# Ledger of designs, part 47: designed miniproteins, single chains, continued (3)

Each design is a single chain, and the fold is of that chain. pLDDT is the mean over its residues in the fold that is shown.

## One batch from the design tools (miniprotein)

Design m9614
Fold by ESMFold2-Fast:
Structure m9614 (fold): chain A 71 residues (1-71)
Amino acid sequence: DETAKTVEEAGKAAADMLRAMGLPEAAEAVEREAKRLAQEGKNGMPKEVAQQRLAEAFQRAAEAAGRPVRL
């Protein structure tokens, strides 16, 4: 519940940032991962683990686009 809300909000913010940087495909990948992690949160995944995995997904998406960023 709380995990799902936190991950959805963070995922939206990360995707909006990636779109602003001109990386719409990376933004879609992060949104997809955030939605998956929100479902895992409802199934008992700890909030801290979900947040870490979302941060890793953002980092991977940015690196795949050839741009180093940190969350």
Scores: mean pLDDT 76

Design m9615
Fold by ESMFold2-Fast:
Structure m9615 (fold): chain A 68 residues (1-68)
Amino acid sequence: MSAEQREKIRAVLEKLVEAGLISEEAAEEILRLLEQGATRDQIAAVLRAEGMPEATARAAAHELLSLT
């Protein structure tokens, strides 16, 4: 992915960490997975492991992938 795409994704992940929805460690894992071309289901699985409801995790994963 481009530096601009990475910056946008990082900004979204930072807001999720600030809101207490995910850990900083999970945010870095999600960024790495997106850089590796991970699927929506893989990203959603990380978000669900952090305690996000399934529907919210799927929506957030879709939005993050739209930035790649």
Scores: mean pLDDT 83

Design m9616
Fold by ESMFold2-Fast:
Structure m9616 (fold): chain A 95 residues (1-95)
Amino acid sequence: AEADARAALAAFPATVAARREAHLAEAAKWSREKVEEMVEILLREIPPALAEAKKAGDPALEEALRRLAEYGLELLEAAGAEPARLEELRALVEA
């Protein structure tokens, strides 16, 4: 299971790149309610996860969480999220 998980993680950047265009196109179809729900989830979950990674001294986990937040920002921007909401998420990722 751990070896399979590592193989999946190693292939993940290529899989994400291949599907990124399709994911962005799908996100553009999201309702305003779904966009706001997704913003609230990221604003709620990312800061405590980053704080725990920083407290644990795990730079790999910090980087992975920042990459995940950046990808979420790209999807939300494609979905037409409000600029003020995107700025809140960017500030949390950069802190």
Scores: mean pLDDT 72

Design m9617
Fold by ESMFold2-Fast:
Structure m9617 (fold): chain A 73 residues (1-73)
Amino acid sequence: AADQVQFEKDAVAFAEKLGVPKDKYAEFVKILKDYNNAVAGNVQVDPAIIDKYKAKLEALGVPKDKYNEALDY
């Protein structure tokens, strides 16, 4: 869908804004996509899943107060 292309472009811009290294932009986008796919069928997400993806975002240098916004994006 066209919205998917826009999502990826916006996610890359968001990664740069958060200070993610350029060589990690694709990994950042993949993390957001994988998280969205993991929660696509579940409004209530298992905290263990959230913690797993939060740790991946922290490893890329995303601030802790922003990782929840990143996962919801």
Scores: mean pLDDT 71

Design m9618
Fold by ESMFold2-Fast:
Structure m9618 (fold): chain A 97 residues (1-97)
Amino acid sequence: IEKKEKLVEELRELLKKLVKAINEENYEEALKLADEIEKLVEENKELLSPEVVEDLLAGVEAVKEGVKEKNILKEIGGVLRIIGALIDAELEIEKLK
């Protein structure tokens, strides 16, 4: 539980930085943060449900594609998918308490 809580906290902080980078149009930093989220998820996928992993990775991919395509709606969609996955992860942790 504690390892999963720490992972979700780290992912939330990276997401917060990612949203700030997108809002500031700092797309180089946004891509770097997206890569950091992807790596953290892949290295710790055993702590997350398969559905949460799928949504996090798909959300990150949508952000990366949106930045490359200059498609703000795709960037927003990716961010929202990551938010939803993190909420699901927190609800899973709550069920274990």
Scores: mean pLDDT 84

Design m9619
Fold by ESMFold2-Fast:
Structure m9619 (fold): chain A 55 residues (1-55)
Amino acid sequence: MLPTKEDFEGLTFEELQQKIADAYAAAKAAGVSPEQLAELVRTAGEIIWWKEEEE
């Protein structure tokens, strides 16, 4: 199942990076569409940017 924004919001920056890497690898291996992968990367990027700004 594709990770949602909620799966990322409660994590530290380090945990977030690991979770994103694992989720992307799992989704790619499962044959998730390029559109779904792009959405995951976009959502993850927004959360990372927001956390960096807050720190």
Scores: mean pLDDT 67

Design m9620
Fold by ESMFold2-Fast:
Structure m9620 (fold): chain A 82 residues (1-82)
Amino acid sequence: SDAQATIDAAQELLKRAQELIAQADAEKDPLRKDILYGVAQVAASVTIVSLKKELAKTTDPAAKAKLQALIKQAQELLDQAS
């Protein structure tokens, strides 16, 4: 199946998660830092769930490879935000 819409949405959400992690890393206030990491964790977690659902119904090998790469990226971002 053409999973491109899910891939595009996941790329945008993971870009936002990376930006939130970078902001959290630079943030000096402990409460704001925790909130920024928390939002990034939620964004990465929701993205992983959506990507896994799309992967389960995807038959195209190229789309599967892209979905798997994005799941790995999302897991790495989740670990960085934890």
Scores: mean pLDDT 88

Design m9621
Fold by ESMFold2-Fast:
Structure m9621 (fold): chain A 63 residues (1-63)
Amino acid sequence: SLHERAKAWAAENAAKVNEAAQYVVQNGVTVPAALAKFGLPAEASDAISDRVRVLRAQLGQAD
């Protein structure tokens, strides 16, 4: 399925997902901006959003 392919991509590219998520948190930019910056596919969006949420929680920045 598309969801399974997105999960597989995220697992194979965990380092890129983490780097893009850190870029979002550190620079206060949107996930789409990070996708464009790192040349990542749309399938990366959910994985980056999930990682951003985790990173913000760890930094005490989660709502």
Scores: mean pLDDT 77

Design m9622
Fold by ESMFold2-Fast:
Structure m9622 (fold): chain A 84 residues (1-84)
Amino acid sequence: MEKLTEELERIAKELMEAVKAGDIEKAIRLSKRLAELVQQLAPLAPDATKRATEILMEAAVKLRNIEIMEQAARMWRAYRAATL
Protein backbone atom coordinates (compact mmCIF):
# COMPACT_ATOMS: atom_id res chain seq x y z
CA MET A 1 0.00 0.00 0.00
CA GLU A 2 2.64 2.58 1.02
CA LYS A 3 4.80 1.69 -2.02
CA LEU A 4 1.89 2.30 -4.43
CA THR A 5 1.13 5.67 -2.77
CA GLU A 6 4.81 6.66 -3.10
CA GLU A 7 4.76 5.62 -6.77
CA LEU A 8 1.60 7.70 -7.30
CA GLU A 9 3.29 10.81 -5.82
CA ARG A 10 6.49 10.19 -7.84
CA ILE A 11 4.61 9.80 -11.14
CA ALA A 12 2.47 12.89 -10.39
CA LYS A 13 5.67 14.91 -9.79
CA GLU A 14 7.28 13.59 -13.00
CA LEU A 15 4.11 14.46 -14.93
CA MET A 16 4.23 18.08 -13.67
CA GLU A 17 7.90 18.29 -14.69
CA ALA A 18 7.07 16.90 -18.16
CA VAL A 19 4.27 19.49 -18.50
CA LYS A 20 6.66 22.33 -17.57
CA ALA A 21 9.19 21.03 -20.13
CA GLY A 22 6.49 20.65 -22.82
CA ASP A 23 7.33 16.94 -23.23
CA ILE A 24 3.97 15.75 -24.59
CA GLU A 25 5.09 12.16 -25.29
CA LYS A 26 6.40 11.67 -21.74
CA ALA A 27 3.31 13.38 -20.29
CA ILE A 28 1.01 10.96 -22.19
CA ARG A 29 2.94 7.92 -20.89
CA LEU A 30 2.93 9.23 -17.30
CA SER A 31 -0.79 10.13 -17.49
CA LYS A 32 -1.67 6.54 -18.46
CA ARG A 33 0.33 5.13 -15.53
CA LEU A 34 -1.17 7.67 -13.15
CA ALA A 35 -4.72 6.77 -14.27
CA GLU A 36 -4.00 3.07 -13.61
CA LEU A 37 -2.69 3.81 -10.11
CA VAL A 38 -5.70 6.01 -9.29
CA GLN A 39 -8.08 3.18 -10.25
CA GLN A 40 -6.25 0.87 -7.81
CA LEU A 41 -5.75 3.40 -4.98
CA ALA A 42 -8.92 5.59 -5.07
CA PRO A 43 -10.81 3.44 -2.49
CA LEU A 44 -7.67 3.13 -0.28
CA ALA A 45 -6.09 6.62 -0.48
CA PRO A 46 -8.77 9.09 -1.67
CA ASP A 47 -6.83 12.26 -0.71
CA ALA A 48 -3.69 11.25 -2.62
CA THR A 49 -5.70 10.13 -5.67
CA LYS A 50 -7.71 13.39 -5.69
CA ARG A 51 -4.45 15.38 -5.78
CA ALA A 52 -3.09 13.15 -8.57
CA THR A 53 -6.34 13.62 -10.56
CA GLU A 54 -6.05 17.42 -10.19
CA ILE A 55 -2.46 17.29 -11.48
CA LEU A 56 -3.53 15.19 -14.49
CA MET A 57 -6.37 17.62 -15.28
CA GLU A 58 -3.93 20.57 -15.11
CA ALA A 59 -1.55 18.70 -17.46
CA ALA A 60 -4.39 18.07 -19.94
CA VAL A 61 -5.37 21.76 -19.99
CA LYS A 62 -1.80 23.12 -20.26
CA LEU A 63 -0.70 20.73 -23.03
CA ARG A 64 -4.11 20.79 -24.78
CA ASN A 65 -3.61 17.13 -25.65
CA ILE A 66 -6.69 15.02 -26.38
CA GLU A 67 -5.17 11.74 -25.09
CA ILE A 68 -4.24 13.33 -21.74
CA MET A 69 -7.72 14.93 -21.52
CA GLU A 70 -9.33 11.51 -22.13
CA GLN A 71 -7.15 9.96 -19.40
CA ALA A 72 -8.07 12.79 -17.00
CA ALA A 73 -11.79 12.23 -17.70
CA ARG A 74 -11.53 8.44 -17.14
CA MET A 75 -9.53 8.99 -13.95
CA TRP A 76 -12.04 11.51 -12.58
CA ARG A 77 -14.97 9.15 -13.28
CA ALA A 78 -13.12 6.22 -11.62
CA TYR A 79 -12.20 8.38 -8.61
CA ARG A 80 -15.79 9.55 -8.11
CA ALA A 81 -17.20 6.02 -8.50
CA ALA A 82 -14.72 4.61 -5.96
CA THR A 83 -15.24 7.38 -3.36
CA LEU A 84 -19.04 7.54 -3.47
Scores: mean pLDDT 74

Design m9623
Fold by ESMFold2-Fast:
Structure m9623 (fold): chain A 61 residues (1-61)
Amino acid sequence: SKGDLLDAAAVGAATGALSPEEARRRLLEAGAKPEQADTIAAAPTSAEGSRAGREAGRVVG
């Protein structure tokens, strides 16, 4: 369940649906470590790549 909340916050940050600060707060509330939340907020493309699938984003283009 917490994983689903973390994924939703990460996707929101990556797609721009959430501001980086809002996404970070949501991640922390969902139980993410501060360093994890900061990394996801600082690197939204990495979070989107993980969610959207590396092959779809990187190899399909």
Scores: mean pLDDT 61

Design m9624
Fold by ESMFold2-Fast:
Structure m9624 (fold): chain A 68 residues (1-68)
Amino acid sequence: SYFQRLERKFGLPVDGVFGPELAKAIEEYLKSKGYKVKLDGVFGLETFFALQLYQLDNNEEVTGILPE
């Protein structure tokens, strides 16, 4: 599944469940790429918009979902 692929990408336990650990890993990834996100383990509008901006900047389809 998509979540399992993200969990493998970030070195997290592969359980297929979207939890705070995966949300925080996505936030840390986006922050490492220069996008402004909070490291709070909550996938909110700020993180969603940062994902869309990341996709636009990298010529990817704007879905609000981090590519695997």
Scores: mean pLDDT 68

Design m9625
Fold by ESMFold2-Fast:
Structure m9625 (fold): chain A 68 residues (1-68)
Amino acid sequence: SEEKKKYQAILNSENFEALPEEDRKKIEKINEEYDKKVAELRANNDYQGEVEAGVEAVVEIFKIKNKA
């Protein structure tokens, strides 16, 4: 699937590989939840919601990386 390839690219990045396993799993779940939310928001033509979901995901990932 396209989501699987996208997540594998992130998981194989040098910066991601340096993170603890638990933090990597949290980031993977954030990305999975983001893709699900975006699919639903697109079905409803909620483009503002897509932007908000993207910002939320980036902020959550940033917090995890900054604590590692």
Scores: mean pLDDT 70

Design m9626
Fold by ESMFold2-Fast:
Structure m9626 (fold): chain A 80 residues (1-80)
Amino acid sequence: SVEEEYERRLAAIVNELHAFLEDPSASREQKIEAVRRAGREMERLVRELARELGWPEEELEAALADIRAMVEHTLALIER
């Protein structure tokens, strides 16, 4: 199903990000860029899914806002 494909793709992005954030050889700057890149990838995935399922703009906007909030939260934790 499209839902299962979405969950699988999202999990892949999140798992790759988590693996990189756990890398002790990666710099703080590299980790910040990885979070930003993952955020962009997730936004692209959500936009693709919204087009495929015919989501109304309001639902797409809400999903994008959730992704952006998650990215900002993660960046704030790294900057501490």
Scores: mean pLDDT 84

Design m9627
Fold by ESMFold2-Fast:
Structure m9627 (fold): chain A 81 residues (1-81)
Amino acid sequence: SVLVQTKYSVYRISGRLATPENAKRLARAVQVATGEKVDVDLESGRFTAEVRVSNQEVADAIVALARRLAEEVTVEELEPP
């Protein structure tokens, strides 16, 4: 039904993780919430995650977690395909 279309948003979230433990926590949370992977450079702690969500509360929760676990957090909304 055209009246029940799921609107998806795609976000690119990037930053620098403060500790290896924070990297593990962020990756686990993103995987559980969205099924997506977090790409982490283990030497620099820099991460990038692209998440496709139909629920804005999920996006907001992931961004809030990233801001608690990482420095220099940037969020970019991408156009959905």
Scores: mean pLDDT 76

Design m9628
Fold by ESMFold2-Fast:
Structure m9628 (fold): chain A 95 residues (1-95)
Amino acid sequence: TPAPAPAGTILDERVLELKKGEKAVLEFTPKKDTRVTVSVESGRAHVTITVGDKTVSQDLGAGQSIGVNAKAGEKVVVEIEALEDAVVRVTVAEA
């Protein structure tokens, strides 16, 4: 029986537990076209994602997420600043 096609292969996933005012920075260069998603599980955080020359930033509350597409070879920088004690998930999936 052929395996069902996955809705996107998870390449990397990180859960960050941050205290109010704490910052986390993740930097990587994907080898495949990827979707980078930052989800706030609890609390609130300011999230900035830079992909090549493009930057997006947003304040996210619990249950909110932001995602960007990155091409293979583009540098990705994810900056997270906790505005409250927060749990944040960063998911890198094949696009």
Scores: mean pLDDT 80

Design m9629
Fold by ESMFold2-Fast:
Structure m9629 (fold): chain A 78 residues (1-78)
Amino acid sequence: MRKEQLKKLIQELLEKGLLSEEGAKVAFQMLDEGLPTDQILLRTASADVQTAQDQAERDRISQAVAEIHRKMRELEES
């Protein structure tokens, strides 16, 4: 996945409320460090889980992870 495509995906997830502002910042930081997409997604999800206060927040994070995996598959099939 290209860096610009991943930046757009992170921004879309943030706008949909599927990523926290802190999760998005972590993802952008890792992207700037040149980490592989899989590592960025895993670490972003892990950071959000660690800060989750209740079940609703955890459900939101699960939805974000599912959306990311779906978009990654679509881009690989294109």
Scores: mean pLDDT 65

Design m9630
Fold by ESMFold2-Fast:
Structure m9630 (fold): chain A 67 residues (1-67)
Amino acid sequence: MSFSAEQRALLEAQALVARAYEEGEIPASLSPAIRAALERIREAALEENTPEARRAAEAADRILAAA
Protein backbone atom coordinates (compact mmCIF):
# COMPACT_ATOMS: atom_id res chain seq x y z
CA MET A 1 0.00 0.00 0.00
CA SER A 2 1.18 3.53 -0.78
CA PHE A 3 0.15 6.94 0.52
CA SER A 4 0.27 10.11 -1.52
CA ALA A 5 1.48 13.31 0.15
CA GLU A 6 -2.14 14.52 0.18
CA GLN A 7 -3.36 11.26 1.77
CA ARG A 8 -0.64 11.44 4.43
CA ALA A 9 -1.57 15.06 5.22
CA LEU A 10 -5.25 14.08 5.46
CA LEU A 11 -4.46 11.25 7.92
CA GLU A 12 -2.36 13.60 10.07
CA ALA A 13 -5.10 16.25 9.95
CA GLN A 14 -7.70 13.67 11.03
CA ALA A 15 -5.46 12.69 13.97
CA LEU A 16 -5.09 16.36 14.98
CA VAL A 17 -8.88 16.85 14.85
CA ALA A 18 -9.41 13.75 17.02
CA ARG A 19 -6.87 14.96 19.60
CA ALA A 20 -8.36 18.45 19.62
CA TYR A 21 -11.91 17.40 20.49
CA GLU A 22 -10.97 14.39 22.68
CA GLU A 23 -7.97 15.85 24.56
CA GLY A 24 -8.08 19.59 23.81
CA GLU A 25 -4.64 19.55 22.11
CA ILE A 26 -4.07 22.34 19.59
CA PRO A 27 -0.79 22.44 17.62
CA ALA A 28 1.05 25.80 17.59
CA SER A 29 1.95 25.58 13.89
CA LEU A 30 0.81 23.69 10.77
CA SER A 31 2.43 22.74 7.48
CA PRO A 32 0.61 24.07 4.36
CA ALA A 33 -0.37 20.51 3.38
CA ILE A 34 -1.93 19.76 6.80
CA ARG A 35 -3.67 23.16 6.79
CA ALA A 36 -5.21 22.35 3.38
CA ALA A 37 -6.30 18.92 4.67
CA LEU A 38 -7.95 20.53 7.74
CA GLU A 39 -9.85 22.93 5.46
CA ARG A 40 -11.03 19.92 3.43
CA ILE A 41 -12.20 18.12 6.60
CA ARG A 42 -14.10 21.25 7.65
CA GLU A 43 -15.83 21.58 4.26
CA ALA A 44 -16.77 17.88 4.18
CA ALA A 45 -18.19 18.14 7.72
CA LEU A 46 -20.32 21.15 6.77
CA GLU A 47 -21.78 19.15 3.86
CA GLU A 48 -22.65 16.25 6.19
CA ASN A 49 -24.45 18.50 8.74
CA THR A 50 -24.52 15.99 11.63
CA PRO A 51 -23.64 16.75 15.29
CA GLU A 52 -20.54 14.53 15.00
CA ALA A 53 -19.45 16.31 11.83
CA ARG A 54 -20.02 19.73 13.45
CA ARG A 55 -17.76 18.76 16.36
CA ALA A 56 -15.05 17.76 13.86
CA ALA A 57 -15.51 21.02 11.93
CA GLU A 58 -15.31 23.03 15.19
CA ALA A 59 -12.09 21.27 16.18
CA ALA A 60 -10.62 21.88 12.71
CA ASP A 61 -11.60 25.57 12.93
CA ARG A 62 -9.88 25.89 16.32
CA ILE A 63 -6.67 24.34 14.95
CA LEU A 64 -6.74 26.56 11.85
CA ALA A 65 -7.39 29.70 13.96
CA ALA A 66 -4.44 28.87 16.27
CA ALA A 67 -2.02 28.51 13.35
Scores: mean pLDDT 75

Design m9631
Fold by ESMFold2-Fast:
Structure m9631 (fold): chain A 67 residues (1-67)
Amino acid sequence: SAAAEAAKAALRELGLEISDTDAETIAQLVLSGASPEQVARAIRILTGKEISLEQAQRVRDAVLAAA
């Protein structure tokens, strides 16, 4: 989906690689109204990498703009 591609692109800008399946999971979480804290937690669980709340907000903004 365009939202999943946006999530993948935003994470790539942060130096993070993510699978298409995990990108779709993050996109669906954002579209369901997840907070930046919830998005950061999901990214940590899926990738093993910690991101800041500001970085999580940028991922959310990219997904919402593509939806």
Scores: mean pLDDT 86

Design m9632
Fold by ESMFold2-Fast:
Parts: C-alpha cells; sequence; structure tokens
Structure m9632 (fold): chain A 86 residues (1-86)
C-alpha cells in the first residue's frame, strides 16, 4: 500500500509539473508571453514543485534516494523548457 501511494504521489507531482511547464511554453509560443516573464514563471513553478515534493516526502516517509531522483528529473525538465523558451 505505501509503495503504491508513493508511486502515485510521484506521478501526480511530475505530471502536474510537466503540465505547468507545457502551459508556460504554450503561452510563450502562441500568446506572446514575454520570454523573460515565461522564464520567471518556469523558475517559480520549479521552486513550488520542489517545496511540495519536500513536504510530501516528509509526510509519507519517502526515501531520500527517491526524492533526489525526482529533483534531478524536475531540474532536467526545467532546463529543457527554458531552452525551448529562449
Amino acid sequence: MLKLSIDLQRDIILGSFELALATVLYMAKKHNLPKDEALKMVDKIRKNTIETLDKVAKEYNIPQSVVDQLKKEIEKLTEETKKEIE
């Protein structure tokens, strides 16, 4: 049960993060959102996602190795999105 709960929380966090980044990219490419504003939004989304991950990890006793892996994935997606905005 706990393992399945952790996997679900991981998928929700990453899926929500990817959707948020895709929304900023869409606004930047299709709705004339300024690049500097889009980059600031990406950084804010990254910060909020990391803070949420740390809270969830403490509440559900998620192993630090899993948290570290998720943070690496979040940072990778952040940098890839920033390159697409630039």
Scores: mean pLDDT 79

Design m9633
Fold by ESMFold2-Fast:
Structure m9633 (fold): chain A 99 residues (1-99)
Amino acid sequence: KVSKEALELGISAAFATIVAGLALHEEDEEERERLIKQIERLGEIILESAKKLGASEELLERIRRAIEELVEALRRGDRERAREALRRFQETVNEVLKS
């Protein structure tokens, strides 16, 4: 169950979660935008890894939307929406890893 793709997905998702946590508490808009861009880059890696693991189109779309909602919420400083999007993201990644 520990393939290279599964490990990459897990590590990338963990890093995205840490970066999102930092962005949630970042008051400087320029630094927050830098962290958001890192989340977007990690999101591309996460989607590629999930696709290689055979994730369904429905699961890939749920990951993409969760990342998009997270990024939008973080840019607006909406911490509650960002936390909810991050939770949905984590749940969907776990579904891919269990498949």
Scores: mean pLDDT 86

Design m9634
Fold by ESMFold2-Fast:
Structure m9634 (fold): chain A 98 residues (1-98)
Amino acid sequence: MKEEVEKLIKELKEKIEKAKKYVEEAIKAVEEGDEKKAREYLKKASEYIAEANYKIGELLRLAEEYPEVREEALEAVKEALKKLEEIKKKGDEAVEKM
């Protein structure tokens, strides 16, 4: 079970980093006046955010079922939710500038 949790945490971090990258690319596209490209990047960011949320749900399920991985899984979820909140605020800023 610990190996499964470690794999999910790694995949979750990768999805969050991709979501962050696409939101940052969307902001740059807005600043350059390319609203079409900005919308495409925000759509990709949204898809990675959805995948990250799915993995958060899986980590919460494993934290409930397996006490031995609970602390690691819950800490990863806490960090992920904080990062997703920051990504959402940046995405909202990009939309407001369109």
Scores: mean pLDDT 89

Design m9635
Fold by ESMFold2-Fast:
Structure m9635 (fold): chain A 96 residues (1-96)
Amino acid sequence: SENEKVVRQAQAILEVIFKWAKELGILDDVQKAYQQGYDQGKALAKQAGLSDEEIEAMGYHGGVTKAGQTLLSNIPDEEKREQLAKDLEKAALEAA
């Protein structure tokens, strides 16, 4: 289903984010950012009266967004940012 695809793509993207964060030594900070974004996304979806499946998808979206932002803020190197973007795109496409 569409919701299953969204969750699979978010999980694949998250794996790439956590792998990069681990290599940079900031995995704990990025995991905390993910949890904050996940909780915020779910809270907003619940307030909007969305279904349980949509609430979960919004949680993943919020988590991935905040984790990704936290990771990117720790990568000042343009070439590394480009490589991360390619890794994220590949993960999303392969999970679809």
Scores: mean pLDDT 86

Design m9636
Fold by ESMFold2-Fast:
Structure m9636 (fold): chain A 60 residues (1-60)
Amino acid sequence: SEVEKLVEEFVERAKGKSIDEIRRLANELLDRLLSIPGVSDDEAQDAVSRAVREVAELEA
């Protein structure tokens, strides 16, 4: 899906970045997800949260 593609692109871009850059990229991801027809605010927020958690787990 387009959502999963954008999440995967975010994770790859966010790996090894500073917390400030991750926040910027997360905000960009949220905006892009909200631009997709049929994606609700809740779905976009959940997708961003999952993506950020994945980045954090890879850096642990």
Scores: mean pLDDT 81

Design m9637
Fold by ESMFold2-Fast:
Structure m9637 (fold): chain A 65 residues (1-65)
Amino acid sequence: MSAEELAGKIGRELGMPEEVIEELKKRSKGKSLAEAATITVSAAQRELGEEAAVRAGEIAGRLIG
């Protein structure tokens, strides 16, 4: 799985707006899976709040752990 695929899967599962998902994929390009997960969790917290950030972390752990 690529970093961009990870960010895209988490963003879609959380119901993030398409523009946010595209930006997360762009920011994750060339990053490690761990860095992509961190970027996506931080974005989930800003866009959807603390509960969504926890869910983003759980989704990331399921996909890469």
Scores: mean pLDDT 84

Design m9638
Fold by ESMFold2-Fast:
Structure m9638 (fold): chain A 76 residues (1-76)
Amino acid sequence: PKTIRLEEAEPLPELLERLPEVKAAPDRASQLRKATELVRELHERGLISEDERAVQAALLLKAIGLPLEYMAAVAG
């Protein structure tokens, strides 16, 4: 995804609606599990393509304040 800048990408409304659930998780490991489950669910529901998984994972991690190093794990 060399052509998509994170600054220019917008998070899905469905991701934003579930953001408080991920942020409310008691620890980083639980937040990462919920983030991974959310991105997987959005893809399984056909709301994001495979190419969009990494971008949406990065946007989710940035929104909850977690390192982008976890993007590959969260995107699957």
Scores: mean pLDDT 75

Design m9639
Fold by ESMFold2-Fast:
Parts: sequence; C-alpha cells; structure tokens
Structure m9639 (fold): chain A 72 residues (1-72)
Amino acid sequence: SAEDEAEARAYASGFAGIKDPEERLRVEIEVTLNSLLKGYKKALAVLEPYKDPNGPEADYSYFLSLLKESKE
C-alpha cells in the first residue's frame, strides 16, 4: 500500500550511514521489493473470502485485474 511504500522509503533513508553508494542503492532496492511483496500478500488475504471456491486461481486472477486498474 502507499503507507507501506512510505514506511519503506523512511526505512531506506536510515541507510544514509552506508558510505558505498552502490551498496546503499542495492539495500534500498531490496527494502522496496520486500515492501511490495508484503502489500501483495495483504491483498491476497483481503481477497480470500471472495474467491471462487471452485476456481483454481480465481483470487490471483482477480487480484491481478485490480492491480491493472489501480496502475496509472
């Protein structure tokens, strides 16, 4: 979520002590990717009660359609 992204950015700013710019960038990327993965898992949990119990991947497909709609 946007809140999780803001938290990840705030956390990344804490890496100001890292002297190597390449290492700092690598860590910042990892933190951002982990935050996005957490958001994905939260979205799946919210969609669980609404998935088709007979559908093999209904919750995942539905989540993907919502992601496409929210992306500007």
Scores: mean pLDDT 61

Design m9640
Fold by ESMFold2-Fast:
Structure m9640 (fold): chain A 87 residues (1-87)
Amino acid sequence: MEEAEAAIERMLSTAEKSVYELTEEDKKRIEEAEKEILEEYKPYNLEELVKKLLELMKKAFEGKITEEDKEEFKRLALEIYKKVQEA
């Protein structure tokens, strides 16, 4: 759990510091990356959880993330980590 918690904290911190307005090219790249990530987690039946996590990451990059969204991000990331470990 320690390594997963550190990774989650790092991801949120990086996303918050990378706040900027997304271009159409950035949106396409993010959409392609999301597709790839969702396919990776499909065998674990975690697509819905990963999709929600990615939506929160987009909010963070756009500077629209709230404190409640940050807690939800941590909760979802830990749940995904736990389910992958238990699978």
Scores: mean pLDDT 68

Design m9641
Fold by ESMFold2-Fast:
Structure m9641 (fold): chain A 90 residues (1-90)
Amino acid sequence: MEHVEKALRKIAEARELANQGKVVEALYLLGEAEEHAEKAGETEDGAKALREVADAARRAAEETTDPVMRRNLLSLSDYFLEKAKELEKE
């Protein structure tokens, strides 16, 4: 329910903080986004939810100037895309 919305919001906030040079705060929010995304993946619409999170993280990475944050966003995108693919099996 709210886990997808919370994950997407925290990814957007993390991107904004990273672009302001607040990388430590951005990484903390990204960790919270990951926790919410994991819970969203446990729902009936889990695969769709994780694809939305993966897409948001990839877009945030493209808009991020900080190299550490960009790498973390890309890793999060890849991780949840693979989880979504696993949930779409059977």
Scores: mean pLDDT 84

Design m9642
Fold by ESMFold2-Fast:
Structure m9642 (fold): chain A 70 residues (1-70)
Amino acid sequence: SSEELVQQALAEIEKLIEEYLKEKDPEKRKELEDQIVQIIRDLGSQVPLEKAEAVAQQAQKKLDEAKKKL
């Protein structure tokens, strides 16, 4: 279901953001950002636009907050 796909995407994004906060190498942090972007793109092909946009907005907010903590 779309709800299961959204929950799986959010859980994976949260794991990647935790790895991002622990990572010291800027190149590896960029790879983690690219993985988050890819998860959102893959989700966008499988769920309604509104749900994909909500996940993208949450991911961007969390990533911006993570960058401020570095």
Scores: mean pLDDT 86

Design m9643
Fold by ESMFold2-Fast:
Structure m9643 (fold): chain A 74 residues (1-74)
Amino acid sequence: LREEIQRAEEEARRLLEQLKQTEAEGQAQTEKAYQEDKEKGEQLENQRFFQVSQLEGLYGQAKARAEELRRQLE
């Protein structure tokens, strides 16, 4: 149980890091595109929103799993 909790927490932490990196990279790219073309900026923003949403889902699942396992340990 403890090992599974640690693993789920590590997975969640990694997903959070990936999420932050994807957001930072996409934000810089979108800002640059918005200065040149508003429509192009919107397209990049939408694409990144999809990627971020996917990562958020995975992060949420890993976090919920770790929380449930911790609750069972009580």
Scores: mean pLDDT 77

Design m9644
Fold by ESMFold2-Fast:
Structure m9644 (fold): chain A 76 residues (1-76)
Amino acid sequence: VLSEAEIRALIVEQLLTMVYSKDEEVRTLAEKTLLSLINKHPEISRQVFIELSQHKDENVAKKARAFLVLLQQLFP
């Protein structure tokens, strides 16, 4: 059974992979969804991106680190 935190991390992980989609509409929607999450819930977003910054998939980890930098700039 997955915890609520694990389910949240899985959803954000999928959004981070969708940012690399070949479909421009999918990329744009994923980026907008991630930015909306950051703006509405910066504390929860920070926790999730810290977790995903250690992900085995370097594309996911790299993008999570980029969003952590953005979070620090917007919500220091």
Scores: mean pLDDT 80

Design m9645
Fold by ESMFold2-Fast:
Structure m9645 (fold): chain A 79 residues (1-79)
Amino acid sequence: SAIEAEYKELAAQAQENPDDKELLIKAIEALLKGQGVLTEEIAAALRANIDDPEALAAFIEALLAATLPAAEARYAALE
């Protein structure tokens, strides 16, 4: 999909430029957009924590954990 392609391209660029925190944030935003959870508030929170890798990682893990049960429920309903 276009969103997956965008994430993969941005993730590759971030790996080539590990000191470029903007590329890392863009890759994370593309991933969250692909999962349907990116909002203006979430994007602002990611940017606010760009210099705090521990807070940023915890925030991302919390977002992904919140979306996983809804995805599993939707998948089960397709039986």
Scores: mean pLDDT 66

Design m9646
Fold by ESMFold2-Fast:
Structure m9646 (fold): chain A 70 residues (1-70)
Amino acid sequence: MPVVFSKEEEEQIERLVEEARRRGLGGAEIERLMRELGFSNEMRIEVLTRLSFEDMEEAIEKLIEERKKK
């Protein structure tokens, strides 16, 4: 079952995701910031999942481009 977050936790997740995207933070910097903010393991997974959707789209586009070259 998906983890249910409180409204406060959801707002904290959303703010960190927005800040990470806006500032172009790397994975190591994001992990450090989450630890400093006291995020639970579940909250950290949610942040990384939301950020990974954008990275997955770029990875898929690159794979499609590679396949068209062969």
Scores: mean pLDDT 70

Design m9647
Fold by ESMFold2-Fast:
Structure m9647 (fold): chain A 99 residues (1-99)
Amino acid sequence: VVEQLKKLLKEIKNAKTSEEVLKQLQQIYNLLQSNPLSKEAAEIALEAVDIAVEKFPNDEKVLREARKVAMLILQKTEDKELILRAIGRILRIIGLELD
């Protein structure tokens, strides 16, 4: 799972369009939903959320999918640091969606 997430993160970093980023975020969500969440997997997924939102802060579909990824991490993690980091991303994304 971690190697697959690292590949998807690289694809998000190299993406030129919001459609490409959206597809990679959807794959990240599916991998996290279908597998136990490790701290390393959560860290990679949160980095992917940050990059996706920074690249396309006005794309409604990207913001929604990024928020879903952060919310899934929040639901599956017991790590206090990861909980706070996921909450921070969720609040930032909601702020952007309300614009």
Scores: mean pLDDT 86

Design m9648
Fold by ESMFold2-Fast:
Structure m9648 (fold): chain A 62 residues (1-62)
Amino acid sequence: EELIKEIEKAVSDWPEKTKARIVEIARLGLLEKKSLSEIAEELGLSVSTVSRLLREAFLKLN
């Protein structure tokens, strides 16, 4: 949960829709332990989109 708050802070300058999306992806992956494919299916995104958003958020944490 603390990591999810850090991600939210790091992407605070992103559009609200994109910020909400990455927070939901992080929650599903970190708290619910879902795979990228499961997250993509649940959110109606491609696996590539989920992977890209996680990579971009990780770069923001640098």
Scores: mean pLDDT 76

Design m9649
Fold by ESMFold2-Fast:
Structure m9649 (fold): chain A 63 residues (1-63)
Amino acid sequence: MEEIIEKMRSYGLSEEEIEQAIRAAIEGRGGHVATLLTTHGASAEEAEELGNKLMEELRRLGL
């Protein structure tokens, strides 16, 4: 989880945007996570990979 959050911060997401991304992922809205990341300069492929990793990690945590 820490690695994913650190990666989101490295793209320039604010703390509120990171919280929004985590919430969207919990709700199954991986596309919203990808949109936030691409808005901050991630490529579509990088955003998709990171969004998928976030959703997988949340699933491992029982969320």
Scores: mean pLDDT 80

